Designed miniproteins, single chains, continued (4). Designs and how they scored, part 68

Each design is a single chain, and the fold is of that chain. pLDDT is the mean over its residues in the fold that is shown.

## One batch from the design tools (miniprotein)

Design m14343
Fold by ESMFold2-Fast:
Structure m14343 (fold): chain A 74 residues (1-74)
Amino acid sequence: LTEEQEKEVLIGLLEIYAAVLINDARRRGEFDKAAQIEALRDKTIEEIKNAKSVEEAERIFRQGKAELDAVYEA
C-alpha cells in the first residue's frame, strides 16, 4: 500500500469504530456524548490526513481511539 492508501485504511477503521460508539450513545439517549465522539472523530481524521508519515498516522489513530473510548466511558 502507498502512504495515502494506508492513511485511508486508518481513517476507514476509525470511522467504523466511532460509528459503533455514536450509535450506542444515541440508543442510550446520550446525544451530547455522541456529538463529542463525532467531533473527536472528525478532528482525528484531519490529523491523520496531515500526518507526515504512516508511523505518525498510526500513533494519531491509536491516541484518537483511546480518546474516543475515554469520552464514551465517561
Scores: mean pLDDT 88

Design m14344
Fold by ESMFold2-Fast:
Structure m14344 (fold): chain A 61 residues (1-61)
Amino acid sequence: MAKSDKVESEAEKEELLEIAARYFEQHFGLDAAEVRAELRRLYAEGLSVEEAVARVAKRYM
């Protein structure tokens, strides 16, 4: 595909990160603020939201 229309707005990105952080807090007892910070760092490294979530999940395993 020569064109990519998959762009996340800042608001949508923050909402997805917040949902993921709360999920980890509720199910794994992790600090939501720490999880959110880690997800943001991974996303800033060029990882997708899915890759960032997978990386955090692997860390606690």
Scores: mean pLDDT 71

Design m14345
Fold by ESMFold2-Fast:
Structure m14345 (fold): chain A 78 residues (1-78)
Amino acid sequence: SMEEELLKKVNEYIEEKLKEEKSLNEEQKRQAFERLSKAARVLVKTTPGSKEKRLAVVKQMIDKEIEEFKKNPIPPVL
């Protein structure tokens, strides 16, 4: 479906962005991916418009969420 294709592309985008993020450790990146992937699933379902417009909007929201996460990262779970 278009929704599953969009979610796949958004998850790939999150992975690429987090891989390049040197300020986060591996555990923080894993936690960020899990949180952002869940948010992406909701956003893909609720964002209106064409496939390309929906993808662009969701990516923009993910960029904003990553910047917010960098300011307030989840502490590592022991």
Scores: mean pLDDT 76

Design m14346
Fold by ESMFold2-Fast:
Structure m14346 (fold): chain A 110 residues (1-110)
Amino acid sequence: ELSEEEKKEERENIIERLKIILEALKRLEELMKKENADESLIQQVKQVAELAEQAIKLVENEDYEGAIRILREMRELLSQIAEKANDNLKSAVEAIAEEVEEDIEKLEKI
């Protein structure tokens, strides 16, 4: 497995990646409001953003199992959102989901 120094660097990298995901989710929420997307979809994106904030705290506390669990929940919700989104929004949702999947893979290696 990774050395202690590599684990620390990977943890810091994952935290920064999750902060970028959180920013992307907040931008997606604003875009959905501008495009008059369904209120239920906007609420689901807000819920994923709240889960992203939880995941950041769990990674900061080195609770990698907890973080993976939350990221898997985010992945499932993003899949549901993508299924209901129009083509413009679907691309953005799928891009965020891909980043979440990569973070799950990175955390599983720690």
Scores: mean pLDDT 88

Design m14347
Fold by ESMFold2-Fast:
Structure m14347 (fold): chain A 65 residues (1-65)
Amino acid sequence: SETLRKAIARIVGIIIRSGAPVKVEVKDGAIYLEPVEDSEEARKAVLEMKEVAEELGLEAHVVLK
């Protein structure tokens, strides 16, 4: 969907600008965000990415280790 595409584009932008290592997966129209490293920067980035997806009306989940 166009909404999913927009969400992914914004999330990728956050990853590039923040440098935060986050794994992004899309399953059944929902976005799954997994921080690769245990850092404050990664935790803040993944929460911001979740918020962006949810603002666009998409389901987003943070995958914990």
Scores: mean pLDDT 79

Design m14348
Fold by ESMFold2-Fast:
Structure m14348 (fold): chain A 60 residues (1-60)
Amino acid sequence: DKERALRFAERLEQLADASTDPVGAAALRKGSEVAREKAENGYTFDEARDAAIAAVQAAL
């Protein structure tokens, strides 16, 4: 599921780029970074997604 996790990270980055809220955009970019990190280290898609969502929430 590495490719799925990387696509999720890319989607978060695209949402950040489209955001007019700088705080929300920064949080989404942090989530993207966490999702990529988990994907590169062999975590499942669900683990990468959950970690990314937690990172976004923590940054808000």
Scores: mean pLDDT 83

Design m14349
Fold by ESMFold2-Fast:
Structure m14349 (fold): chain A 101 residues (1-101)
Amino acid sequence: SKAEMDALMRRAIERLERLIREAREFFARVSKKDKLSDEEKEEAKKLIFELEVEIGMARIVMAIAKLIGEENPELLKRMEELIEEAEELIRKIEDLLKKYE
């Protein structure tokens, strides 16, 4: 149903927003450092993995919503914005890892 699809989309949004906040806080903390600790490198890799998983899940939810014709345009737009933000954040963290081994 549309209500069930809206609920799935809202949960995907909440998960992405939480991970994006965590990843942004991590990036802000470490981006000004001359070197990353081994712990920070592992934290970065974990954040990238978790963001990729949640992006994948969000894309699946969006695809199902479109397929069954029960997409909510407002929620769909918000999910697309969050996916783009998460993908950009992954790139920034990957670049940081490459810079510091």
Scores: mean pLDDT 87

Design m14350
Fold by ESMFold2-Fast:
Parts: C-alpha cells; structure tokens; sequence
Structure m14350 (fold): chain A 82 residues (1-82)
C-alpha cells in the first residue's frame, strides 16, 4: 500500500516539475503557478484519502513534497514583475 502511494507521489511530483519547468522556460509564470496549484491539490487529496493507511515515513515525505511545492509557488509572483 505505502509503496504504491509513494510511487503515485513521485509520479505526481515529476509531472508537476516538468510542467513548471516548461512554463518557466517559456516565460509563462501564470502556467507555472497553475501547474503548482494543481500538483498541491492532488498531493493534498492523495494524503487525505490515504492518511489512515500510510506509514509515518510516507506521510512525512508527502508533507515535505507539499512544502516544497508551496515554497516554489511563493517564488512565482516574483517572475510576473514586469
């Protein structure tokens, strides 16, 4: 169970990072922010759905992933300053 949850988390993070990187490289800060918001929502839903079934280690990894995406999202507004 935990291994499958962790695999889903890693896949989601990889997809989110690819979308964010592509958007930033294109100069589209709005698309980058949307990708981060989508990733955050999906991670929170995954955590909530599986919270009772996951180990403390897996839960901590998801919380760290959420924090990393939130920190990245906080940096995006700086890129929209013309």
Amino acid sequence: MDEEILKEVLQLLAETQREVAAALEAGDAEAAKAALEKGLKELEELKEKNEEKMSEETKKKIEEAIKQLEEAKALIPQLTAE
Scores: mean pLDDT 77

Design m14351
Fold by ESMFold2-Fast:
Structure m14351 (fold): chain A 70 residues (1-70)
Amino acid sequence: SSLDKLLAEIDALVEQLEKLAEQKDAAGMKAVTAQIVAKLDEAAAENPELADDLATLKAQLEEAVQKMLE
C-alpha cells in the first residue's frame, strides 16, 4: 500500500491547484483536479474500507473546483 504517499502527493497537488486558482487558469485547474481524482480513485480501489471517505473527499474537491471556476 502507498496510501500515505498518495495522500502526500494529493496534498502537494491541492497546493498547486490553489496557485492556479489565484491565476484563474481554468485549464490548469482542470488538469490538476483530474490528477487528484485519479489518485483518490486509485486509493479507494486499493483500500475498500476507505472508499466512502475518499468518495466524499473527491466530491468535495470537485464542488470546490467548480465554485472556483465561477
Scores: mean pLDDT 83

Design m14352
Fold by ESMFold2-Fast:
Structure m14352 (fold): chain A 100 residues (1-100)
Amino acid sequence: ASPLERALAAFRAAAERLLALVREHASPEQYERIAGVLEALLRALEAGDVAAARRALTELSQLIREVSKTLSPEQRRALDAAASAAALYAEEVIALIEAG
């Protein structure tokens, strides 16, 4: 697989892990919003739309911060780690798009 294909696969795996934690700890409405933003982010990354990907990352960060406010310190650390992993892989995809 190309570096881009590997980074996209890593992002999908990280997004799935993040969604599992959000499903456990967030309201159904928060889950739907975060799932929608992650789907929009994946579509932007697959299309090479860096501007759309950046907007989705900003929205994701805001939504995760919202969910984190209602969690225990241990749950917050787990959610923040999963969100950071998803963001890092998305940034890797963006860097590969901008380099190509």
Scores: mean pLDDT 89

Design m14353
Fold by ESMFold2-Fast:
Structure m14353 (fold): chain A 60 residues (1-60)
Amino acid sequence: SLEDQIARVERSIAETERWIAELEAELKKNPDDADTGILLGMYRIALGAERFVLEQLRER
């Protein structure tokens, strides 16, 4: 159902936001960690895409 799809995307967003917060905390401790910086950038892009999908679902 649409409701189930929205709930699934909301859970995915919450998970991605938790990972971003943890990666931001790690990068704050080690600002020169290139691997953590790249991974953080990738999750930020994923979060933007997930939020876009959620908005599209809510307009239906």
Scores: mean pLDDT 87

Design m14354
Fold by ESMFold2-Fast:
Structure m14354 (fold): chain A 115 residues (1-115)
Amino acid sequence: RVEALIERLLRRTGEAAREAGVEEVRIAVGTDAPEEVVERITEMARRALEGVRVVVVPDERLSGKSELEQRLAAAASAGASVAFRAGEIDPEFGNRVMAETIRLVAEGEAALAAE
């Protein structure tokens, strides 16, 4: 359930990035995340964000979170990154991307809490 929401969020983010001509997307990963977890999250993002450069940004607020929580956070940060960059050219488009990102993240967090 959560994984399907993450995939949907990343797919929508990739579509928005390509539509807006966004060349770089930043994803947040916990500062204490094992290397193999960072690699899996990065591969997940690269697959969904085909044609876009993915940059990993360490985030201490994600320290101690599960891999699934970190995957959701990475997808959330990707959506926010696209919304910010797209919003520099088209504020209305950026606002729509951010609103959809917030909605899907809220659904993902609710699904995580139900586990």
Scores: mean pLDDT 84

Design m14355
Fold by ESMFold2-Fast:
Structure m14355 (fold): chain A 76 residues (1-76)
Amino acid sequence: STEEELKRLAEEALEVVESSDAPESSKKAIRELVEQVKKGVPGAAEHLALVLLEVSKDYGLEEARRIALEMLRLAR
């Protein structure tokens, strides 16, 4: 389902960000948004994707950018 795919993408994005040079504040924000996606909070997947795009730009995380774009496609 779309919901299960969004949860998987959120977890994959979290692993990329946790392994990166992003500051702890960014990692914490993404962890909180991933938990909201897992709980099915309305708009959480789109919000996570937008935050991931900002973090991926700032720290050169190409994989996080790809995951964010896929999440935006699914979260319509």
Scores: mean pLDDT 87

Design m14356
Fold by ESMFold2-Fast:
Parts: C-alpha cells; sequence; structure tokens
Structure m14356 (fold): chain A 89 residues (1-89)
C-alpha cells in the first residue's frame, strides 16, 4: 500500500531528525541538551498521534512510540544532570 509506505518514510525522517537533535544535545551545554531533547520528543509524539489516527499507519505509529519512549528516557537523564548541576553550590 503506497499510503503505508509514504507514512513509514515520513516516520523514518522524523526519527532521524529526532536522533540528530538528541545527538546535538549531548555535545552542547546541559541546558541546550534538555531543550533539544524536549523538541525531539514533542515532534516525535505529535507524529505518532497523527499516524495513530489512521489504522493503515499502525506500524509507523508503533515505531514512533518506541522512539518517543527512548527520547523521553534521554530527556529525563539530561534534565537530571542539569538539576544536579544547579544543586551543586
Amino acid sequence: DDAVKAAQEEARRVILEAIGLASKGENGTLEDGVKLLKEALERTEKMAQRMEADPAHALSAQGLKGMAAWLRKRYEEQKAKLEAEKRAA
């Protein structure tokens, strides 16, 4: 189904962009890292919600949900590091 293939390709692009944003966060300041990971998470979750609206895109939605879970974990880890730095007097 061409519609499913198009949705999978769009999901792949969103995932690659999210990985790029997460990687930039790891190489910058802690504050920049938190911001970039949050942006990647929000973009991925919005696309997952959009894909879930159509049953033909269920596999793409599953992949995006997995990516969102991974990004959430990385976001929480980076946020914890930032909070630890702020607690260090």
Scores: mean pLDDT 74

Design m14357
Fold by ESMFold2-Fast:
Structure m14357 (fold): chain A 71 residues (1-71)
Amino acid sequence: LLASLSPEQQETLLKAAEWLEKNKDASKEEKDIVLSIAAKEMGISTEAARKIIEEAGSTEGLRKMIEEVQK
Protein backbone atom coordinates (compact mmCIF):
# COMPACT_ATOMS: atom_id res chain seq x y z
CA LEU A 1 0.00 0.00 0.00
CA LEU A 2 2.63 2.61 1.06
CA ALA A 3 4.84 1.60 -1.92
CA SER A 4 1.99 2.56 -4.31
CA LEU A 5 1.29 6.05 -2.93
CA SER A 6 1.69 9.09 -5.19
CA PRO A 7 3.60 12.13 -3.86
CA GLU A 8 0.25 13.88 -3.28
CA GLN A 9 -1.10 10.91 -1.30
CA GLN A 10 2.13 10.78 0.75
CA GLU A 11 1.76 14.50 1.59
CA THR A 12 -1.88 13.99 2.60
CA LEU A 13 -0.95 11.13 4.94
CA LEU A 14 1.99 13.07 6.44
CA LYS A 15 -0.23 16.12 7.06
CA ALA A 16 -2.79 13.93 8.83
CA ALA A 17 -0.05 12.37 10.99
CA GLU A 18 1.39 15.84 11.81
CA TRP A 19 -2.06 17.15 12.79
CA LEU A 20 -2.66 14.15 15.07
CA GLU A 21 0.80 14.56 16.68
CA LYS A 22 0.21 18.29 17.34
CA ASN A 23 -3.39 17.75 18.55
CA LYS A 24 -3.02 14.77 20.91
CA ASP A 25 -5.68 16.32 23.19
CA ALA A 26 -8.27 16.50 20.38
CA SER A 27 -11.42 14.36 20.75
CA LYS A 28 -11.60 10.86 19.25
CA GLU A 29 -14.31 12.21 16.91
CA GLU A 30 -12.05 15.01 15.58
CA LYS A 31 -9.16 12.55 15.07
CA ASP A 32 -11.46 10.12 13.23
CA ILE A 33 -12.66 12.95 10.95
CA VAL A 34 -9.07 13.91 10.04
CA LEU A 35 -8.25 10.25 9.32
CA SER A 36 -11.40 9.79 7.21
CA ILE A 37 -10.61 12.88 5.09
CA ALA A 38 -7.03 11.71 4.49
CA ALA A 39 -8.21 8.15 3.69
CA LYS A 40 -10.79 9.46 1.19
CA GLU A 41 -8.18 11.61 -0.59
CA MET A 42 -5.86 8.58 -0.78
CA GLY A 43 -8.58 6.19 -1.97
CA ILE A 44 -8.23 3.83 1.01
CA SER A 45 -10.37 2.95 4.03
CA THR A 46 -10.21 4.99 7.24
CA GLU A 47 -9.14 1.79 9.03
CA ALA A 48 -6.17 1.33 6.65
CA ALA A 49 -5.07 4.95 7.19
CA ARG A 50 -5.38 4.54 10.98
CA LYS A 51 -3.31 1.34 10.94
CA ILE A 52 -0.52 2.97 8.91
CA ILE A 53 -0.31 6.00 11.23
CA GLU A 54 -0.42 3.81 14.36
CA GLU A 55 2.39 1.58 13.03
CA ALA A 56 4.50 4.66 12.18
CA GLY A 57 4.07 6.10 15.71
CA SER A 58 5.03 9.63 14.63
CA THR A 59 5.24 11.94 11.61
CA GLU A 60 9.00 11.25 11.38
CA GLY A 61 8.37 7.49 11.66
CA LEU A 62 5.81 7.69 8.86
CA ARG A 63 8.22 9.64 6.64
CA LYS A 64 10.90 6.96 7.17
CA MET A 65 8.42 4.15 6.43
CA ILE A 66 7.40 5.82 3.16
CA GLU A 67 11.04 6.40 2.14
CA GLU A 68 11.93 2.76 2.91
CA VAL A 69 9.09 1.25 0.83
CA GLN A 70 9.36 3.82 -1.99
CA LYS A 71 13.14 3.21 -2.28
Scores: mean pLDDT 77

Design m14358
Fold by ESMFold2-Fast:
Structure m14358 (fold): chain A 74 residues (1-74)
Amino acid sequence: SHDEQNLEKAKKALKEAEKALLAGDLDTARKYVEEALKHIEKLSEEYKEEKEKLERQANGILTMIDIFEESRAA
C-alpha cells in the first residue's frame, strides 16, 4: 500500500540519518531526516501510531544535530 511504502522509506531514511550523525556528517544527517519527514507526512490516519513514533524519532535526531551545530559554533 501507499502507507506501507512511505513507512518503509521513512524507516530507511531515519536509519541513514542515524549513521550519518554517528559519523559526524551533520549535513547528510539533516538531509536524511528531511527525506524521512516527507514520507512520514504522507502516512494516513490508519498509521497514526507509527507516524507519531517516527516523528518523535526524527525530532530526536534533529535535536541532536542542533546541539552538535550549536556546540561547534560556540
Scores: mean pLDDT 87

Design m14359
Fold by ESMFold2-Fast:
Structure m14359 (fold): chain A 103 residues (1-103)
Amino acid sequence: SAKDLAKEAIKLLMEDKYSEALEKASQAYDLDENNPLVQGVYLVAKGAVMVENGDSSGKKTIAYGIAILSLGGYQKYAAVLAKKFDINPPKSSKLLPPPWVFQ
């Protein structure tokens, strides 16, 4: 299931296997693109690969993924990933939308 693939991607992220995590997260996204667990994990994995490849903007992409997880009710996964990547998770009821999402 998409949820099982997203959970496997989280395990791979915790093991520093970022490219494998992105592969699993991409498979989850293909199955259920509207699920905040899937969306959040996909962005964290994508951002982690970007940082590993020397693109510092990946840290902002990781932060957006964590924010989506937190807003989507997956606060425990958001907290674990925030600690792993040294990001302060959003605790406010109001979160600024990502710069690529203009409402």
Scores: mean pLDDT 80

Design m14360
Fold by ESMFold2-Fast:
Structure m14360 (fold): chain A 95 residues (1-95)
Amino acid sequence: SMEEAKKYYEKGKKAFKEGKYEEALEYYLKALEIYKEINAPDSELEELLENIVLVAKKLIKQGIGDKEKLEELAKKALEENIEIGVRRLREAVLK
């Protein structure tokens, strides 16, 4: 549900602010899974994907977790975020 996804997203943001980057990533990925299942709006996905990229960068910089998997995750999240951003920009310019 949207409420469940937002709950995980808020928990992730709180963990990020507290420097608990592994916990933040876990919550963000749970929120992303739900958002995709319910076909959440592009605006919700764009913001969450941006935060996934940021937390992955923090973990890589600190040498925590699997660097290759984190780089792949960040790349995929960034690519999807850019695609959504371009789509939204196109819609705003044409209408």
Scores: mean pLDDT 85

Design m14361
Fold by ESMFold2-Fast:
Structure m14361 (fold): chain A 77 residues (1-77)
Amino acid sequence: MAEKQAILDQALAEVEQIARETPSEEEARAQAGQIISNTLQQLSQQGLGLTPEEQQAFQARVDAIVDATLAEKRAAE
């Protein structure tokens, strides 16, 4: 559904933002974990809860964005 995808897309954008702005890799990953938890809770409260497979896919996407953003920051200094 459009609402579910919009919420997921917003969460992924927030993850990229925190990974860009957070100087510590450990802190960026911890904050990404909080965004995942908050997003899953929001979706559940709206009746848009993820299946275990969808949840794993979302977590994998978040990790990939964090890794890519941190690699970009390392390349930039």
Scores: mean pLDDT 80

Design m14362
Fold by ESMFold2-Fast:
Structure m14362 (fold): chain A 64 residues (1-64)
Amino acid sequence: SPEEALERVERLRRERGLDDIEVRVEGDKIVLTNPASGVTVVLSAEDALNPVVVEAALTELSRA
C-alpha cells in the first residue's frame, strides 16, 4: 500500500539523516523531493518497498 511504502521511505530517510528531503503520497506513487534543488524522484509503491531502490533514490536526491 502507498501508506506502508511512505512509512518505510520516511524511516530510511531519517536513518540517512536526510531531514530536508520531502516525501509524499501521490495516488499510488511515492514522491521524493529535494526542495533546495527542486529535483524529484517518483517511485511506485512496490519500488518504494524495495530498500535498494529507495537507497538509490535518496543518494540521487542527496547529490542534487
Scores: mean pLDDT 81

Design m14363
Fold by ESMFold2-Fast:
Structure m14363 (fold): chain A 80 residues (1-80)
Amino acid sequence: SLEELEKALRRLQELAAHILAHGSPEQIAQAYELIRQAEKEIDQVIEQAKKENWSWEELLKKLTDILRKLIEELEKLIAR
């Protein structure tokens, strides 16, 4: 849902802000790479959705799943 996507985006913004303020240079560099990879996956999913005529609901679910995975990876990075 759009609400779940918004919640994931908010959590991602909070994590990114925390890493920038409190992370080591190495953690910041790794976070940047994880975000860049997620952005690439999002672009690919949007292009696939256009070609295969996905429903808006299916697209939102897939985007939310990608963001949730990114959040989990960033949380693991902070725990190191």
Scores: mean pLDDT 85

Design m14364
Fold by ESMFold2-Fast:
Formats: C-alpha cells, sequence, structure tokens
Structure m14364 (fold): chain A 113 residues (1-113)
C-alpha cells in the first residue's frame, strides 16, 4: 500500500541520516581518509533528504537520483577499502546494521496499521 511504502521510505531516510552522522564522526578520527568520509556523509545526507521527499511525493526523478547516489557511495566505499580495509569493513557493517534495524522498526509500524 502507499502507507506501507511511505513507512519503509521514512525508515530508509532515518538509516541514511544515522549513517551520515556516523561517517562524519569517523572523519574526525581518521585524518588520512577524512575527505572520503566527509563526501560519503554528504552523499548519505542527500539520500536521506531524497527518501524523505519520495515518502511525501513519489517521483521517478527522485528514485533515479537516489540510485545515482547509491552508485557513487559504492565507488567511494571501494576507494576507502583500498586505503583502509579495516575501517571500510567497520563502516559497511555499521551501515548494514542501521538498515536491518530500520526495516525491523518499519515492519513493526506496518503491522500496527
Amino acid sequence: SAEEERILLLAQARAEQATADYFRAKAEEHPEVADILRELADLEQERADLYRQEAEAPSPELRARIAELEKRIDELMDQLDEKDPVLARELASHRTGLHIRGIGDALDEILAL
């Protein structure tokens, strides 16, 4: 349903926002890769904003932009892995955990409809 899709998109937006905040904090701890981490944080923040917009007013243009940002994030994560594979794995694990928790919360909200 439209309401179920809205709940899932808002959960995605919250997970991306939390990921952006985490990457920004990690940039302060890792000066050698801080530029990559700040760019990742900016891209995740933009994705969070776009998911929120999609939840309010679905648009093929917003979906296409979200997909483009995901591809850019993947490319930057690959660059991070080349420079610092331990940090890249930590960040990927944290991002995945935020998404899993977000899906769980969204499913609980949908079941309460």
Scores: mean pLDDT 89

Design m14365
Fold by ESMFold2-Fast:
Structure m14365 (fold): chain A 55 residues (1-55)
Amino acid sequence: AEEQIAALRALLAKRKAEVERLKATMNPSQQALLDKQLADWEAWVERQMAEIRAQ
């Protein structure tokens, strides 16, 4: 269970790093879209971690 949570955290951290790199080359509207997508991914990861802990 904890191994799966660690893997999800690692995946989220990787996506955050990729988003920050891309944002450096994008305009404010594109940056806002990436921020929204990242927030959706974070919410999904939090739900998955809660589900794993409930099992």
Scores: mean pLDDT 79

Design m14366
Fold by ESMFold2-Fast:
Structure m14366 (fold): chain A 84 residues (1-84)
Amino acid sequence: MDTESRIQKYEDDIRNSTNSRERADAYYNLGLALKEAGKTEEAIKYYEEAIKIYRSLLETADESDKGYYQKKLDEVEKKLKELK
């Protein structure tokens, strides 16, 4: 699938997300697709949105979900540092 098709898919995923986890995952995936398209500033913006949501989820998560949110937060922060 080309990068533009992936960008459209993840934009649709954001619109169709019904909870914060789905929205954070979609923002992260959109950021990755934008980075591949060379749209670095846009990728940074969506990584920062994903980080914000994952941090909020970690504050209220039970022990079973914390591992997932922590892993995702670490992944997104690492990707963001690579662009700065």
Scores: mean pLDDT 82

Design m14367
Fold by ESMFold2-Fast:
Structure m14367 (fold): chain A 102 residues (1-102)
Amino acid sequence: MTVLEVPAEVSGAAGEPVTVNVTISNVDEDGTYQVLLYKENADGTLELLDEKTVEMKKGETVTVSFTLTPAEGTYTLVALLYRITEKGMELVGEAKTTLTIY
């Protein structure tokens, strides 16, 4: 079973780069995987911040890093993991973290 993990909390300083590490563990199939990093708005809508694509083999674990420079505030970030297929994108993982910028 594919597992997508993010730290429960990430913190940083306003106007400075902060890194969010997303770990993809034990993928069920060889292939192309895409991680989409979203900000969750107060109304529950998702705003895309960044995306990364990685080639993985069955059972492999990879950490992808996203660098953000956000303004002061508290944000809910949602990472979605898709497997890219000829028929489209298949959702295979989801993880959430709280980003606090002081």
Scores: mean pLDDT 85

Design m14368
Fold by ESMFold2-Fast:
Parts: C-alpha cells; sequence; structure tokens
Structure m14368 (fold): chain A 64 residues (1-64)
C-alpha cells in the first residue's frame, strides 16, 4: 500500500543519508497522490518526522 511504502521510505531516509534526498522526493510524490485527507496528513507527518530525525542525526555527527 502507499502507506507501507511511505513508512519504508521514511526509514530509508534516516538510515541511509545518501538516499535521503531521493527518498524525500519520492515520499512527496506519493503524498500528493493520496486522495484521502486523513491518509495524506499521516503521510505528511511521516515525512516531517523522518526529516526531523535525519537533521538531528546530522547535528549529532557535527557536534561529536
Amino acid sequence: SVMEELRRLAREMVENPEKAEEAARRMEELIESIEDPEKRREGVALLTAAQIERIGREIDKELA
């Protein structure tokens, strides 16, 4: 399902920094394809959470 693919891409974004940009772009494309407003909001939340986690991990690396 689209929601399962979004969860997979969210994990890929945080676990593989080199793929983060492509994963984010693909998530944005999938979210735009969602007609259900509730599922679209869930998709946006997943993308936002993944972006926050990725940025946090990058900051931790820079400060280490």
Scores: mean pLDDT 82

Design m14369
Fold by ESMFold2-Fast:
Structure m14369 (fold): chain A 90 residues (1-90)
Amino acid sequence: SAEALEIYERAMAVLRAERVLADPSASEEAKKLAQEFLAKNRDKITEAELAAARELEALQAERAAAGVGATPENVAEALAEILEAVERAR
């Protein structure tokens, strides 16, 4: 769905920015851009959405290792299912 794709894109962008800030080898310019992005976007995503995105990324890596191709659509649908599961676990 369009909503699942938007959540996926936003969550992955936030995770990428967080990884840049956590990377001691990242350039000062890259860290500045990541920090600016997080300042504008971090409040637009929940911890549950980030947790779902991390879980999806791990599953995507596992599928890639098994020779299964991951499409953005399949990834977005998987994220929607994981997000629902995370929300229900509360």
Scores: mean pLDDT 75

Design m14370
Fold by ESMFold2-Fast:
Structure m14370 (fold): chain A 77 residues (1-77)
Amino acid sequence: HMERLEKSLEFAREIGREMADLVDRQEARAKEIFKTKSPEELEKELERARNTPGSFGLEVLLRYEINKLKKEEEKKK
């Protein structure tokens, strides 16, 4: 019991670090890709991602960028 718990904690910490790195790298890459796209174009990409199996990560990144662009436009008012 104790040995499995220690191994699970070590594994969870390693996964946490890898997930953080993946999120940071994917976010930076997505920002570069989406930099020239309008919110309308990003919404079309999101609709395509919703209909594509296994694209959950892309959906999350697209929603994040769309929300960020909408907030920036709202602040300009």
Scores: mean pLDDT 69

Design m14371
Fold by ESMFold2-Fast:
Structure m14371 (fold): chain A 65 residues (1-65)
Amino acid sequence: ARAAAEQEVLDSLREALKNATDPEIQEKLKEEIDFVRELFSAPTDEEAVEIVRKRAEEMRKKALE
């Protein structure tokens, strides 16, 4: 089931966070967990696409400076 795959992704990120000792890596993993949780909480595929689009736009702005 899709929900099981989503839970597996979140569990993997939480496991990585528990094993991370570097504060910078811990913060990045927390950001990823928050993003993934928001994405998986989207009630429709259209809203999920919008969440991905907003993140991609932010990353693009940082890459282009």
Scores: mean pLDDT 74

Design m14372
Fold by ESMFold2-Fast:
Structure m14372 (fold): chain A 87 residues (1-87)
Amino acid sequence: REELLEEMRRRVAELRRLREEIERLEAELEENRDDPEKVKELLEEQMELGVREVKLAVEITVLAKELGVGERTMELVEELERELEEE
């Protein structure tokens, strides 16, 4: 159990960083709406991050299933995110 939970924490930390990066790109997109070329570059970067987010979500879901959480995956993710912020 602890081994799976530690792996889950690592995946959750990576997912949290990806979500923060996606939010940063979204804000940058809004600031640069008048520059179509820059908007295209930012959208391509956002798509790449989105693919990584989906992969992490699948891996987290598999780990949550092994831990018996299943549908409560998001609540477990939020709990682990709080633990990461407090160490």
Scores: mean pLDDT 76

Design m14373
Fold by ESMFold2-Fast:
Structure m14373 (fold): chain A 84 residues (1-84)
Amino acid sequence: SPETQKYIEERLKEIEQLLEEAKAALKQGDSQKAIQLANEAIKIAEDLKKTIETVTPPSPEKQKILERLDALIEEAREIIAQAK
């Protein structure tokens, strides 16, 4: 539905914004803030993956979004690793 597509796009923007802020925190030496923001991004991404898996039928579009979410989760994990 258009509402579901809007929800997915809004959550993706939120994840990307959190990761941008986490990277900025890393550059400033604020490891605690970087870890907190990256963990929040992971939580939103995992919740969105769960929503997509349960409420949308299988499709190439769904698979592409899930792969994008996995890439964002991996980016967040790399930020956490660099902050430690």
Scores: mean pLDDT 86

Design m14374
Fold by ESMFold2-Fast:
Structure m14374 (fold): chain A 100 residues (1-100)
Amino acid sequence: SLIDQAKAQFDALTDPKEQRSLLVQTMMEFGSEVLSQLPEEKQKQAGELFYQFINAVTAGDLERARALAEELISLVPPELQPQVREFTDFAIATQKRILA
């Protein structure tokens, strides 16, 4: 849902500044949704990793973003892993296009 909505919005935007703002908003919204579905004992660690992931993506440090994405995927329940992988792949790919 969020990924499909974000893709449509990104396709409509040509200004890199607007694309970056939308990417940050989309990452924050996705992070909030995933965190709400995690066991309480994992929420703090996952929240910290999401914060670091957002910072790495916005800084253009895509190697660090990929490593943090893999840590996030390993931390979430198996039923959420495909969703987290798809989203983190989308975020990294979108930032690559903005930086190009």
Scores: mean pLDDT 84

Design m14375
Fold by ESMFold2-Fast:
Structure m14375 (fold): chain A 86 residues (1-86)
Amino acid sequence: MEQELARRMLAVARTALAHAADPEKAAAEIAALTGWSLEEAQALVDWLLAHREEVEALLPYVERAAAAKSDEERQAIAEEAEAAAA
């Protein structure tokens, strides 16, 4: 997994969770961050909040992946996250 993708995923997840009480604001910030349409960002926010417990459980792995220095380390973290979810 590319480091930039991991960092973007982390920023998106954190934005959605931080603005759970104001999902319209979360959608606007995600649209600005990703370049996605507001409709696409809103759909993602709705999905993330509907799966909040799962997202919060996976967030530490996304944080580790974003901090990782190699693709091999990111792949190992992804496999660890999949094993934890099973």
Scores: mean pLDDT 75

Design m14376
Fold by ESMFold2-Fast:
Structure m14376 (fold): chain A 97 residues (1-97)
Amino acid sequence: MKVELVVYVTAPTLEEAREIAERLVEGFRATLKKFGAEVLSVEVREVQNADPAAGATVEVRIVFEVSEDKLEEVLEALRQVAREAGATALDVAKLEK
């Protein structure tokens, strides 16, 4: 089953947000590998904040393929990695293609 995971990282500077995002991507890749999931794509991009005083935000988007029977366990593990890395928000979408 194909799944898209989108994580937002907000930090006082763009450099700090990108460093957190890089560590997050590494943690996600390691976790997905442990569960036998295939990483199909990884994208990291800056998101424009409506209020620049709120800091800099970076979006991490990962598309991966995993067995449906393991999906919930994998998502719980990824959510834990995101929380430990200091991610601001996390969204999950199931892709049927």
Scores: mean pLDDT 78

Design m14377
Fold by ESMFold2-Fast:
Structure m14377 (fold): chain A 89 residues (1-89)
Amino acid sequence: MTIEKLADEVRVEDGVVTFVAELEIPKEYELVSARLILASGRVVPATSTEKSGEKVTATFELRGEVAQEAAAEVAAGIKPRVVFEVRPK
C-alpha cells in the first residue's frame, strides 16, 4: 500500500536542500520505503527514516545538481510529493 502527501518542511542551507515528511501509521503496519518526487518527475529515496511510536519521519537531503533543481522549485512555491510504502506486519 502507498500513501502520498506533500513534504511538511523544507530547509535550504549551504547548497543543501532538506525536505521532511511525517506520517502516522497504525501499529499493525510497518514502513517499507519513502521517496520524494520532484515536479520534474525525479525520484529521490529517503536519506533517513525514523519511527517514534506510530509517527514516521522521512528526511530527504539533496546535494549538487538535484539540490539546485529542488531549490528552484521551492522558490517557485512548489512543494514536492512524498510517497510512503507501508505493509502489514
Scores: mean pLDDT 85

